# Designed miniproteins, single chains, continued (4): the designs that were tried, part 99

Each design is a single chain, and the fold is of that chain. pLDDT is the mean over its residues in the fold that is shown.

## One batch from the design tools (miniprotein)

Design m15428
Fold by ESMFold2-Fast:
Structure m15428 (fold): chain A 100 residues (1-100)
Amino acid sequence: MSLEEVFEKLLKIYEETIEKIKKAKSLEEVKEIVREMVKRVKELLEKENVPEEVKKAIEAFMDQLIKKIEEAKSVEEAYEIVEEAYELFKDSMKKILESM
């Protein structure tokens, strides 16, 4: 799979995660949904031939997202964290592809 195809799959995983969060009934459900997303992302990166530097950058991003989500005190705050992280993630992915 090309790096571009991997990035498209990562964005799809993130988008599916946002849709699940919209249906979540509690803060703990949001946290579990985000943890499952991070697990899926890491599994995809391990399965695909992703450059080590790109893999490390994405894993670091996901670890920071988990840290922020664990500190969230409401469903609304957790949703805002996920939405802001999604926009940053999309921008970072575009910059990586444009530098290649």
Scores: mean pLDDT 83

Design m15429
Fold by ESMFold2-Fast:
Structure m15429 (fold): chain A 88 residues (1-88)
Amino acid sequence: SHMEERLLEEAKRRVFEAVVETLTRRGVPEEVARAVAEEIVEIATSEVSQPLTAEGLARRFGLSREVAQLAIEAAREALGEFQAAHRP
């Protein structure tokens, strides 16, 4: 329904923004930060389990493992906060 569609889009937006803000504050170029955020959002909001690892993100996007791990943690935190706030 429209309500569920809006909640899903809001969750995606929150995760995307959290990842981009976290990465850009660590000096990651905006284009790279947005690309990482797009991939994490897709995986985090997927109905199926997908491999999301710090090593994989670091290799693909040219990040350190530490920075890639922070992106994953930022996404998990944002999604968890959203889910806690938006459940009846």
Scores: mean pLDDT 79

Design m15430
Fold by ESMFold2-Fast:
Structure m15430 (fold): chain A 77 residues (1-77)
Amino acid sequence: GLEKAREAGEALGAALSTAPAETAPGAVEALVKKLKEEGFSEEEIRAALEAALRTLEADPAASPETIAAAREAIAAI
């Protein structure tokens, strides 16, 4: 459900906070693919991506470049 989707998104956001910007598109695509394969709805996938971005934006270790790359990758979905 939505809770599990948000938890997956939060985990992605935390992982991206210390990752290079170039990894963001692939990581976002991998999460979307995994959630689709696990039977999550479009609403739940959207909630996961929103949770990932909020977690990433809240982390002071995250670079502006990584945040921008994650936003662009999410917008492309």
Scores: mean pLDDT 85

Design m15431
Fold by ESMFold2-Fast:
Structure m15431 (fold): chain A 81 residues (1-81)
Amino acid sequence: SAELEAIQAQIKELGEEIEKLVRKMKEHGATPEELAKLRALLSKLTDLYLQGFKLAHPDASEEQLERIRAILAAEQERILA
C-alpha cells in the first residue's frame, strides 16, 4: 500500500541519518547534543517500525504489538547505554 511504502521510505531516510551521525561520533567522542539527536532518531525509527508492522500484520494481537514495542524499547536502551 501507499502508506506502507511511505513508512518504508521514512525508515530508509532515518537509517541513513543514524548511520551518518554514528559515523561522526566514532571519529570523536560523542557530545550530549549528538546523543540527544541519536535518541530522538532511534525513537522515531521504533515508532515507524511499529506502524509498518501493524499495517503488514493487521491481524496482530494487542499482546503481540506490546511485546514488539517492549523488545524495540529494550534494544534502544541498550544502544544508548
Scores: mean pLDDT 81

Design m15432
Fold by ESMFold2-Fast:
Structure m15432 (fold): chain A 93 residues (1-93)
Amino acid sequence: ELVDEVARLVAEYLGGKVSPEDIKRLIEEALAKLSPEEQKAYRLAFENVVKEGNKEAAVIVTARLLEKAGIDTPVARLIREKANEIRKKILEE
């Protein structure tokens, strides 16, 4: 449910290049690799992202989760690349 909504926001940001189902699978795999305390922190971050409908925040939080879980697939690399672009845009005037 929560993960389905986050995966949809990330897929929409990526312009349909990756299915929400593939993103959901990666998020679930990543969460399963984390401690209960870490899972709680990421789920709380995802709840805030979904509540706001913030696609950029969805990409950033998802990229951090995948990196922390050690997931390095082509899809994870694309999400990380887009998260880096978003962060650079926010920090640069």
Scores: mean pLDDT 84

Design m15433
Fold by ESMFold2-Fast:
Structure m15433 (fold): chain A 87 residues (1-87)
Amino acid sequence: GMKEALEIAKEALDIAEKQGLPVEHAIGGILRGIGDGIDLYLQGKASEEEAKKYIERGREGLKKGNYVDAAYGAGAALGIYGGLKAK
């Protein structure tokens, strides 16, 4: 759920810090993802299943060392959950 998305976002930021990579790129990925997730909600395409797809994308990004893609996946899941919880 939302907790898993937050953990992926934190891990993406940690990867950037540990590897001396631009943390702002991870932050940008999260923010872009959140916007896209909210857009999915506004289009009526947001669901628990859709959020889980972005969580899986985030996990795959972490496994591949693609911290920006991981950050984006986490952000998109957070945006979807945010929209769904706003009711």
Scores: mean pLDDT 84

Design m15434
Fold by ESMFold2-Fast:
Structure m15434 (fold): chain A 61 residues (1-61)
Amino acid sequence: SSFVEELRRRGKKILSQAELNKLAEELGISVSTLKRLAEMLGKDPSRLTVADAEEIFSLIA
């Protein structure tokens, strides 16, 4: 995703709530579904990193 690549270029480490909203929109799912997927992968949904976002994208998109 160009969005995740842009976050990496900006040196983002942890996603903000607004960035989580955009990630969920790009995946075509709700933020609550995105957080559940993160929990199923053993991740903290309140502290998702750009690397976590890339992993979720590779599994769904």
Scores: mean pLDDT 78

Design m15435
Fold by ESMFold2-Fast:
Structure m15435 (fold): chain A 64 residues (1-64)
Amino acid sequence: DKEERIDKILKNTRSVLEGMGASPELIENALKELTARLKAAKSSEEMEQAVLEVMIKAQEELRK
């Protein structure tokens, strides 16, 4: 269950970042950080927070 959720989150995050025009390097770095955070998460709330924080960071890098 948790592994399936992580896989879905990673696929969705990759698609969003690709749609935003993120470089392959930025995408791989963001997904690496997100994977580590999702694996360490103890609750759905922690997983949601990890996605939010990684996405905000990626958007900030793209807007610079």
Scores: mean pLDDT 82

Design m15436
Fold by ESMFold2-Fast:
Structure m15436 (fold): chain A 69 residues (1-69)
Amino acid sequence: SMEEVEKMIKSAEEALKKGDWVAVLSGLKELMELNEHKELVKEFLEKLLSQDLPALVREFLEKALKELE
């Protein structure tokens, strides 16, 4: 569902603020496996990527965005 996707993205954002890379990567994996609302996921990933993120985390998010194509 859209709400579930938004919740997962928000959890990843909160994990980023705490520096919890394991939680970020786990959340990303679940989003990719869910394979629902791809356009919504792309939009939210682009919005998240507009923020100042550590290089490693940014790289993984950019790769996920590309894989959704």
Scores: mean pLDDT 72

Design m15437
Fold by ESMFold2-Fast:
Structure m15437 (fold): chain A 84 residues (1-84)
Amino acid sequence: QEELDKEVEAAIAIIGLTLLAKYSPSPKAREAFRKAVEAVSQGNYEEALKYAKEALDILQKDPNASELDIRLAKRVVEILEKLL
């Protein structure tokens, strides 16, 4: 089930990244999350992780970011790290 577990985690990461790309308050964070979604769709989890971490840093510095947005971004980063 290792491959199926990785596919499920990748799907959860794509969903989380897609929500953050669509609804994050920062245009810079949304763009970084969009790039992360593109990277995951190409199987490039290393690039996806880099963009997701960049976007998380932007959200953590944005006073308009909710705690929920930051927690979702942290969870996505954790999942992407497991996929490497």
Scores: mean pLDDT 82

Design m15438
Fold by ESMFold2-Fast:
Structure m15438 (fold): chain A 88 residues (1-88)
Amino acid sequence: DSSVESQRLLDQAEGLLLQAKTLAETSFDEEIMKEIEKKLQKYIEKAKELGDEETAKKIQEYLKEVQELAKKGKPKLEELKKLMEKVK
């Protein structure tokens, strides 16, 4: 059932978005953020293979949100590293 598979992909993508938001707030990791982006891209490809363009578009929106979180987190991490160097 393609509709059930599409819903599972969407649920998994929402979980990855939540994980990315949590990482951005608690413990930013650039490599984990890149892994989340790669997984979301694979889910977009799977949704397209199922012929579900609406699910693919929704997951693409989640990917864009994760990319924006990664852009915001990286400068904050670099600022924190510079601050730590000044204290040592």
Scores: mean pLDDT 76

Design m15439
Fold by ESMFold2-Fast:
Structure m15439 (fold): chain A 86 residues (1-86)
Amino acid sequence: SKELEAEILRSMAIMALTVVITTNENLSEESRELLREAIRKIEEKDYEGAIELLEEVIRRLEESDPEGARLVRRAKELVERAKELE
């Protein structure tokens, strides 16, 4: 079902962002706060709000932490797919 697929995509996105927060020792406090806010938005199914926050984190990380930016971009893609299903 689309509902189950969306739930799986949300869970995968939250897990990916949790890994970024937990494993990236070089994340700024502001970036951590934005990622935690994005997780809350995903849980609330506020996909547009989550996408905006993830885009901001990607912009902040592109120059300083390209690998972190790539992982956040992957989470954004999962959120966008969940939005399309609902």
Scores: mean pLDDT 86

Design m15440
Fold by ESMFold2-Fast:
Structure m15440 (fold): chain A 80 residues (1-80)
Amino acid sequence: SNQEANQQAIAELEAFLNSLDPDKDGTVSTATLKAYFEKHGLTTDPSLDTKASWSVADLSHDARVQLFGLLLLEQGVRRP
């Protein structure tokens, strides 16, 4: 169940990243990701500058959790 939940979350995040940067299937540009974090009042992590684009597989567990939270916010499930 935990492995299934993780796989589901990864799939949802991958679809979400594709929605942010549809020109990069399965990845999002660093600029787009930073702009998205800033849009939601979050500080951009300097580690994002280590790559030009990010896939869900490249993200730390904590970054995936944070992005999943933003995904739910965009879907209107949760509002601050």
Scores: mean pLDDT 67

Design m15441
Fold by ESMFold2-Fast:
Structure m15441 (fold): chain A 93 residues (1-93)
Amino acid sequence: EVKERIEKLTEILKNSEDIEERAEATEELVELAKEAYEKKDLETLKLLAEPLAYARHHKDPRVSVPAAVLELELIVKGGEVSDYFLDLLVEAE
C-alpha cells in the first residue's frame, strides 16, 4: 500500500514535465516521511530515502526546499530514528 504510493510519487517527482506536479509529489513524500518518523516505521523511511535525496538535489527550489527543510528538522530533533534516516539519505546520494 504505502510502497505503491511512494513508487507513484517517485515517478511523478522524476518524470513529470510539470514542475507543480513534481513539487506536490515531493511535499506528499515529505508528509509520508514525517508520518513514518512518528511511527518509527524504519522500512517506510528506507523506501523514502532515495526519492527525498533526489528531491534535495533538484535544481528547482519548489522541489529541493521541502526536502532540505525535512533534513534540517531531523537534525534539530536528533535521536535514533533521525540518525537512521539521515544516514539513509546520505547513502542514497
Scores: mean pLDDT 87

Design m15442
Fold by ESMFold2-Fast:
Structure m15442 (fold): chain A 105 residues (1-105)
Amino acid sequence: LKEKILEKIEEAIKLAEQIIETSTDPLLIAAARSAIESLEEAKKLFEQGNLEEALFELEITEGMLRIALGVAKLIGADPADLEKMEELLSKIDEIISLIKEEIEK
């Protein structure tokens, strides 16, 4: 389970990097950069055994991304960029679920 969580965090970071590379929307680029910083911090906290703190970081990131996605959709961002952001959000939700499972052990 721990190896799977770390793998999913790396996948989410790579997806956020793709958003930065392909998007022209400054809001989505800024949100993706913030997500990378938070995912890297969550990974560090998780590796240190601070599972509750890692979970908290990811829950904040999830909320921030939902707000950014909502605003980007309202201002008419590229649908392809919105799909990638939704996929990133989905991956973060999956990581949150897996960390909760690890805490409950």
Scores: mean pLDDT 84

Design m15443
Fold by ESMFold2-Fast:
Structure m15443 (fold): chain A 69 residues (1-69)
Amino acid sequence: SHMERKGAILEAAAAIYVTAADWALSQGDLETARRYVEGAEELIKQAKELGVEPSPTILKRLEEVRARL
């Protein structure tokens, strides 16, 4: 469905944001990392509202990045 396609795109975008946040943290850029984490969290929330459950891998990586902030 249209909603499921949109949810999948949002989940993919969230994964990109988590990866970007992890990279920013590796560079010591806490401000940029925090903004990417916030973006990933919002995208995950929107995907869940559209019925798309985030992968355990994305959620685990998000938790790992968040714990380092």
Scores: mean pLDDT 82

Design m15444
Fold by ESMFold2-Fast:
Structure m15444 (fold): chain A 78 residues (1-78)
Amino acid sequence: GSSGLSFLDVDPAEAKLYIESIGKVLKYPFYLAATNSQGTFLLAPTLIKNEQEANVFAQQLVERAKGQKVNLYANKVP
């Protein structure tokens, strides 16, 4: 099966909840990326090693999204 997860049209204010759910499913470490609705990267693929780095990613995403919905893409590290 696929080791990846995607969540589309996410409210950036709720991104932390989605990322925490990804961490529970994929387990750290994993790669995480965020795009706007047009597929432009707001945050390019980033290695998330632990919950602290996941929280930093979520905070940066809220700032860069400027209230617009985002797409989240996650892949397990081999």
Scores: mean pLDDT 85

Design m15445
Fold by ESMFold2-Fast:
Structure m15445 (fold): chain A 98 residues (1-98)
Amino acid sequence: DLLDLYRPNEVLKQILESEGFTEETYTFEEIMLGMDRYFSRLIKEGKAEIIKVGDEKRIILHTENTPLAPIFNGRKTVDLSDREAIREAILANSELVL
């Protein structure tokens, strides 16, 4: 089976390029890998907050003054455990290549 290839928009492309991804098209899994690397960098830069929700620890990423703000439709924070919201953001900022 042919893997679906996606072309990132300019903002998502800038995020991926910051993590060493320089191709024009990627699989969804490759884009997710690049995003997770970028999130790890923001955590190391102190742009994440650990909160307690019930008995669970959540990592909340601050998007202000980062390229993530337009990726997440202007949301100021992103819960990194909300993998569906991250998937939807990637799909909203990339196009399927035929």
Scores: mean pLDDT 83

Design m15446
Fold by ESMFold2-Fast:
Structure m15446 (fold): chain A 98 residues (1-98)
Amino acid sequence: DKEEIEKQAKENEVVSKLLRRLKEKYPNSDFTQEVVDDLLELAENSSEEELRALARLLADALGENDLAKNAASMSPEELLEKIREMLDRLKALLEQSK
């Protein structure tokens, strides 16, 4: 389906944009599913400010502009939940974008 192809192309673009931004922030990392798992572990051990920074980075890269704006007003528990959701989504996209 044309809509499905266009959606996959857009999602692959978002993954590429996110990986580029993560590579700039963590230049010594190879961005695979293992790095997504490492980012989740990092998030679980991060300060509130680091959680907000990760949530904004992931939300911006995934096109979740409302989430990026709302991150400043979220609790650490809400931020961690949203980061987990976004990382699960990124992991699924990485599996599709072989």
Scores: mean pLDDT 65

Design m15447
Fold by ESMFold2-Fast:
Structure m15447 (fold): chain A 88 residues (1-88)
Amino acid sequence: DEEREEIRRELRVAAEHWRHLAEEFRRAGREESAEKLERAAELYRRAAEEGRELTEEELRELEEIVREIEPDLEALRERRDAEYEAAL
């Protein structure tokens, strides 16, 4: 099923992205947010393995994760901007 394989590829890419973001948060000392991002990666990974879209429950959990990590995400963006300016 070509459609299932396309979904699997997209979800795997999303899972890897969330896992990478979790690693960045962990390096920044944001362990609680990193664990939440690892959970988001797991939701995408599971859906990819099953060749399906995220369920409504999984989407709600993802929305909650995004809401909870938003303050730490803003702090990381500010840190990156400061590092970039310091390199100039």
Scores: mean pLDDT 78

Design m15448
Fold by ESMFold2-Fast:
Structure m15448 (fold): chain A 102 residues (1-102)
Amino acid sequence: SDEEIRQKTAEEVKELVEKARKALLEGKEEEAREYARRAAELALDTLIELGELSLSEEERERLIEIYAEGIYRRLKGEIEGKEQEYLERFQEEYAEEGRRLE
């Protein structure tokens, strides 16, 4: 079912985010960014597969970039004890894009 696909994807995305977090804790920022990008791509591609999103290739790449940056900044903020500061800056920078997607 669509729900089973969503649940499986959520678990796989969570595993990729946890790998990104571990990479950041080890000072492996490039590896962390790669895991964040893979998490964003998996999440977005699943929504496209389920027919919940219809995007051009350019729109897909842009959303993967934004979501990956969001994941990365959240994890960086959590590790540095600045989660709220990182969240507020991300929301300010991507507020216009977020409004366009609603």
Scores: mean pLDDT 82

Design m15449
Fold by ESMFold2-Fast:
Structure m15449 (fold): chain A 78 residues (1-78)
Amino acid sequence: LLEELAEAIRNLDVEKLKELLKNLSLQERGQLLRELSTLGDPVGTLVRMILRGASAAEIAARFGISVSTASQILSLLL
């Protein structure tokens, strides 16, 4: 699961993230986010930015993606 989430984040695969996260409790999600935040760039960087309260615009600029995609990732991980 952790490696699958890391790959989905690395690929910016919103649909795969939805699938992987849909059956997780809030506690399980929180634990996985903490584990993901310890990883290297780009996955750990993205998750650390989200946990620090980065905006969708900041994430979009950092990763070269649309604000819409960044907003979807934020809403799925928070």
Scores: mean pLDDT 80

Design m15450
Fold by ESMFold2-Fast:
Structure m15450 (fold): chain A 72 residues (1-72)
Amino acid sequence: SAETEALLAEARRAVEAGDYDRAVALLRQASPGATPADLEEMDRLGKEIAAAGALDAAREVGRLIREAQARL
């Protein structure tokens, strides 16, 4: 949806700013309405967060993706 896409775009900006807590909060809002394509974008963002060394935040993104996949 447009709302989910907007949340993912804001999450990407938060990752680019190094604000990983904000990124996780935005991805948590996006995850209930996420399509498979949205979940792929969330996975890419989680990998970028992990590459930056924010491992707890990256682990939480992985958990949100698994929960969303269980609802598909």
Scores: mean pLDDT 88

Design m15451
Fold by ESMFold2-Fast:
Structure m15451 (fold): chain A 71 residues (1-71)
Amino acid sequence: MEKGLEGLVSLPPELRRALARGIVHEAGGTDEQADALGNAKSVEEAKAALDSMPPEVRERAKEILAGLEIG
């Protein structure tokens, strides 16, 4: 998960927003939640965005992010 978050925030802003939307929508989240994750500029902000999501969306998003470390 932490490497996935580091990877996400290191992406160019447009790719980060696109990936965050994909992750959050797959997790059953909203566009607002996707924007919160996609606009994160640091791992700390990305963690805060995930922590602001409902538990079910947050846990699914974390699983997807963990999967990005094993591509």
Scores: mean pLDDT 77

Design m15452
Fold by ESMFold2-Fast:
Structure m15452 (fold): chain A 87 residues (1-87)
Amino acid sequence: MSERERLIREAESVIRMAEKLKERVLADERLSEEQKEEALRLAEQAIRHAKEAIEMVKAGEPLEKAREKLTEALAHLIEAQDIIDEA
């Protein structure tokens, strides 16, 4: 697997994890409306940045730039998970 293929695969994994987290947030009766809105916002941001990373790789942009975008996506996913865990 090339480094570019691996980065796309990692970004696709982040998108899947974020989508699953959105389902968990919507089903979680312990979360306030404000906590749900914030967690969903962060999950959507993670999906957006991961999709941007995939687009950058496909456009032939430097892998370092795509990796930075994927790192941002992962940070948002972690923040969203923290909201659920603190509930």
Scores: mean pLDDT 86

Design m15453
Fold by ESMFold2-Fast:
Structure m15453 (fold): chain A 85 residues (1-85)
Amino acid sequence: MEELKKKVEELVREFAARVEATGDLEYEAEAALLTMMANIIIKYGSEEELELAAKGLEEALRALDAGDVEGGIEIARKSLLEALK
């Protein structure tokens, strides 16, 4: 469990840093919101919810690697919202 929480924290931190590096203020605001959602999952989420968040953030980072910032944000948002339900 603790390793999984650390993984989600590391993934969302990397995702947010890469989105912020674009210099787009709207993307920066979205990254802040996604970071807040991830922190709620880290603090209160089940193991299943943490696994879902980790997989979604890994997919989101792969979208960023492909140059698709908007797609990465959408993937992260959907995964984190699903983990919060």
Scores: mean pLDDT 86

Design m15454
Fold by ESMFold2-Fast:
Structure m15454 (fold): chain A 78 residues (1-78)
Amino acid sequence: SELERKAEEAYRAGNFDEAIKLYQELMDKAEKEGNYGEYFLARLRLKDLYEKYPDSPVAQEWKERMKKIREKAKKIKL
């Protein structure tokens, strides 16, 4: 999708703040639409970003975001 392409482009350009925002939007949209391929991709990219920058101010925000998404996924019976 166009949103997936934009997220990947931001990630490759090193614009990580924009990449995080776009992957979060992609993950939410994909979940609502049942597009589990894009959902899985966005989740993996966010995990990678968190692992690369675990000591950054945003690392805890990403961790809380991932926790919330995991809890939400359990409700949906994916």
Scores: mean pLDDT 73

Design m15455
Fold by ESMFold2-Fast:
Structure m15455 (fold): chain A 90 residues (1-90)
Amino acid sequence: AVPAGTYRLVVVALDADGRVVDESTSPPRTVAVGDTVTLEFTAKVSGTYRYYILALDADGKVVASTPLSDPRTVKAGDVVTITGTLQDVP
């Protein structure tokens, strides 16, 4: 388990083929594995995407992630709220 610490959170958007199509990075904040995190993301391109959140340490290493969300249909300019529980990277 990753201890509570200061991590950058990144929202990742995946298309239907599992390709990363967009990313949004938050300012550093204090989180731990098991925490529920919420990030806002502005959609750049209309489509249907699945989202997840990564937690990165000071060296840019992925230390935790949320599970993939259900597919969501968005329009360009929509503000999307992504919520998930941080889990240890498998």
Scores: mean pLDDT 78

Design m15456
Fold by ESMFold2-Fast:
Structure m15456 (fold): chain A 114 residues (1-114)
Amino acid sequence: ELEERIQRLKEELRSLGVKAVALTLAPDLRPEDIRVVEMTEAELFQALADGLPPGTLLVVTKEGPLSEEQARRVARLVYEIVELLNELAEKHGLPPLRPGDRVLIETEDLPTVR
């Protein structure tokens, strides 16, 4: 199930200490071209209001700065989530994600099923 794969990738982001990420899609976006910028939650929401540069991944973490290896893993995980979101859109007859679309992923949101 595509939804389960997305959930597992979100759980891996959370295990890396990531609270939230935001990415604006670029036309020829490759995971290697994604620039990772760490910031506070308040700075992330301000950047969402002001507009995000394409290909820049904004990251809010719990515990402190990501290592270079962790930053590369985060970029790859977010890229995989975007690909799966596009597959979900296709499965449900929705248009695919396009350049300029903004993707926000919040890893701490627990599914409220009660």
Scores: mean pLDDT 77

Design m15457
Fold by ESMFold2-Fast:
Structure m15457 (fold): chain A 69 residues (1-69)
Amino acid sequence: SEKIEKLKKERQTVMKEGKAEIDKLNAEYKANNYSQETIDKLNAKGDEYMAKAQKISDEIDKLIKEERK
């Protein structure tokens, strides 16, 4: 379905954006003497993007079940 394909692309975009943000924070972590603040930001951003990707995956699963009725 077009909706499922759109959600799959959205999930890929979210994962790409998450990786880019994490890569930036990793560079900051190395540059700022391995501060706890930067570690906390890294963990928070990782959790945020994983939650966004999971929400999209749950919507895909729901649509697949609804289309199989």
Scores: mean pLDDT 80

Design m15458
Fold by ESMFold2-Fast:
Parts: structure tokens; sequence; C-alpha cells
Structure m15458 (fold): chain A 81 residues (1-81)
């Protein structure tokens, strides 16, 4: 659990640095990752973050933005549950 959270926070920090437009969303997702109690949800949030980072590295910023927003939505839903 802790390793997944640390990796997710690191990934969202890199996404925030590469895509200024989603910096606030990536930072919010990173904050919410710390509050996650379900390891499977944390892994899915990490997977969306990794997809966002990979898309940013390829220059596909629309795909990267979608990945960050999906990660944020999943994390917010899990924290509210």
Amino acid sequence: MEEVKKEAIKVFKEVAEKIPKVKEYAQRASELVGKLTDEEVARKVLDYGKQALQNAEKGFFAGAETGVLMALQLAEKAVRA
C-alpha cells in the first residue's frame, strides 16, 4: 500500500511538471492518494497517472489530461465513500 501511494505521488508530481494546464488537478490527485484506504483503488489511480505521464512524454497532451482527470475523479469518489 505505502509503495503504491509513494509511486503515485511521484508520478503525479512529474505530470504536474510536464503539463502546466493540469498541474492543479495532478496536485489534487496526489493529495487524495494519501487518504486512500483501498489498495486496488490506489493501483488504478496510479495506472491512470502512469498513462497520463506516458501520453505527456509522447506529446499527446489531450490523452494526458484525460488520464489525470480520470485519476482525480476516481480518487475523489473513493475518499467520499
Scores: mean pLDDT 81

Design m15459
Fold by ESMFold2-Fast:
Structure m15459 (fold): chain A 80 residues (1-80)
Amino acid sequence: TGEKVRELASKVPGVSEETIEKAAKHAEEATRAYLAGDRETARLHLTRMGSELLKETSNEDASRIVAAAAELSREEAERQ
């Protein structure tokens, strides 16, 4: 999930590499939380991811990336 988030965030103009890596880290932590059955922690990391992205991009772009990360994290957890 982190790799896909890096790809999506890197396509948004004005998002720094630091913010991309913070977002990817939160997406990876959300995936680990879903795998552990901890949906509350997963939601917290997705929220933190959105907050990091909102520092440098629009609510629309941040929401789109967070939604994609949430979907991918759930799909990966369901496969395991």
Scores: mean pLDDT 80

Design m15460
Fold by ESMFold2-Fast:
Structure m15460 (fold): chain A 78 residues (1-78)
Amino acid sequence: SSMSKLKRIEESRKFAAELGREFPLKLLQAQLKQAKKEGDDELAAIAQQAIDALKRGDYDKAGELWSQLVKKQAELKK
């Protein structure tokens, strides 16, 4: 439904805002390092794109990429 989609967008924006407050660059760098150690080129690429978005001040894009990273990590653990 449109309400469920709106809630998902709000959650992504909240993630981006928290990311901008809690020194997100260090968190993303840690995720990139971990993905590279595990040989996960796809997760490494997403983490790098999120770092690049954050460095240019694109917090919305960084939040989207962070959400994708978290979802892919959850899928790999199942």
Scores: mean pLDDT 72

Design m15461
Fold by ESMFold2-Fast:
Structure m15461 (fold): chain A 83 residues (1-83)
Amino acid sequence: MSEEEFEAEVLLALADMYLALGKIAHERGDFETAKELYEKAISLYEEALRLARKAGNDDLVRQAEEGIRTAKENLEKVKKELE
């Protein structure tokens, strides 16, 4: 494992935690908190994706892309609730 692979894995784990917290806030009707948590998850997944691509690790790339997709879909749902 390269340092960049390790950093990508750490950022993925952090992004997954923020995504999970965002889902909990969303389910509880705290749409403002859910929005902030999903936006933070997206930023962390995007950084993980950059590092995963640089490391050439296709599994980490796939995980980051899936995380970005899921977080963006949930963010759009929350934005509709706030409007």
Scores: mean pLDDT 89

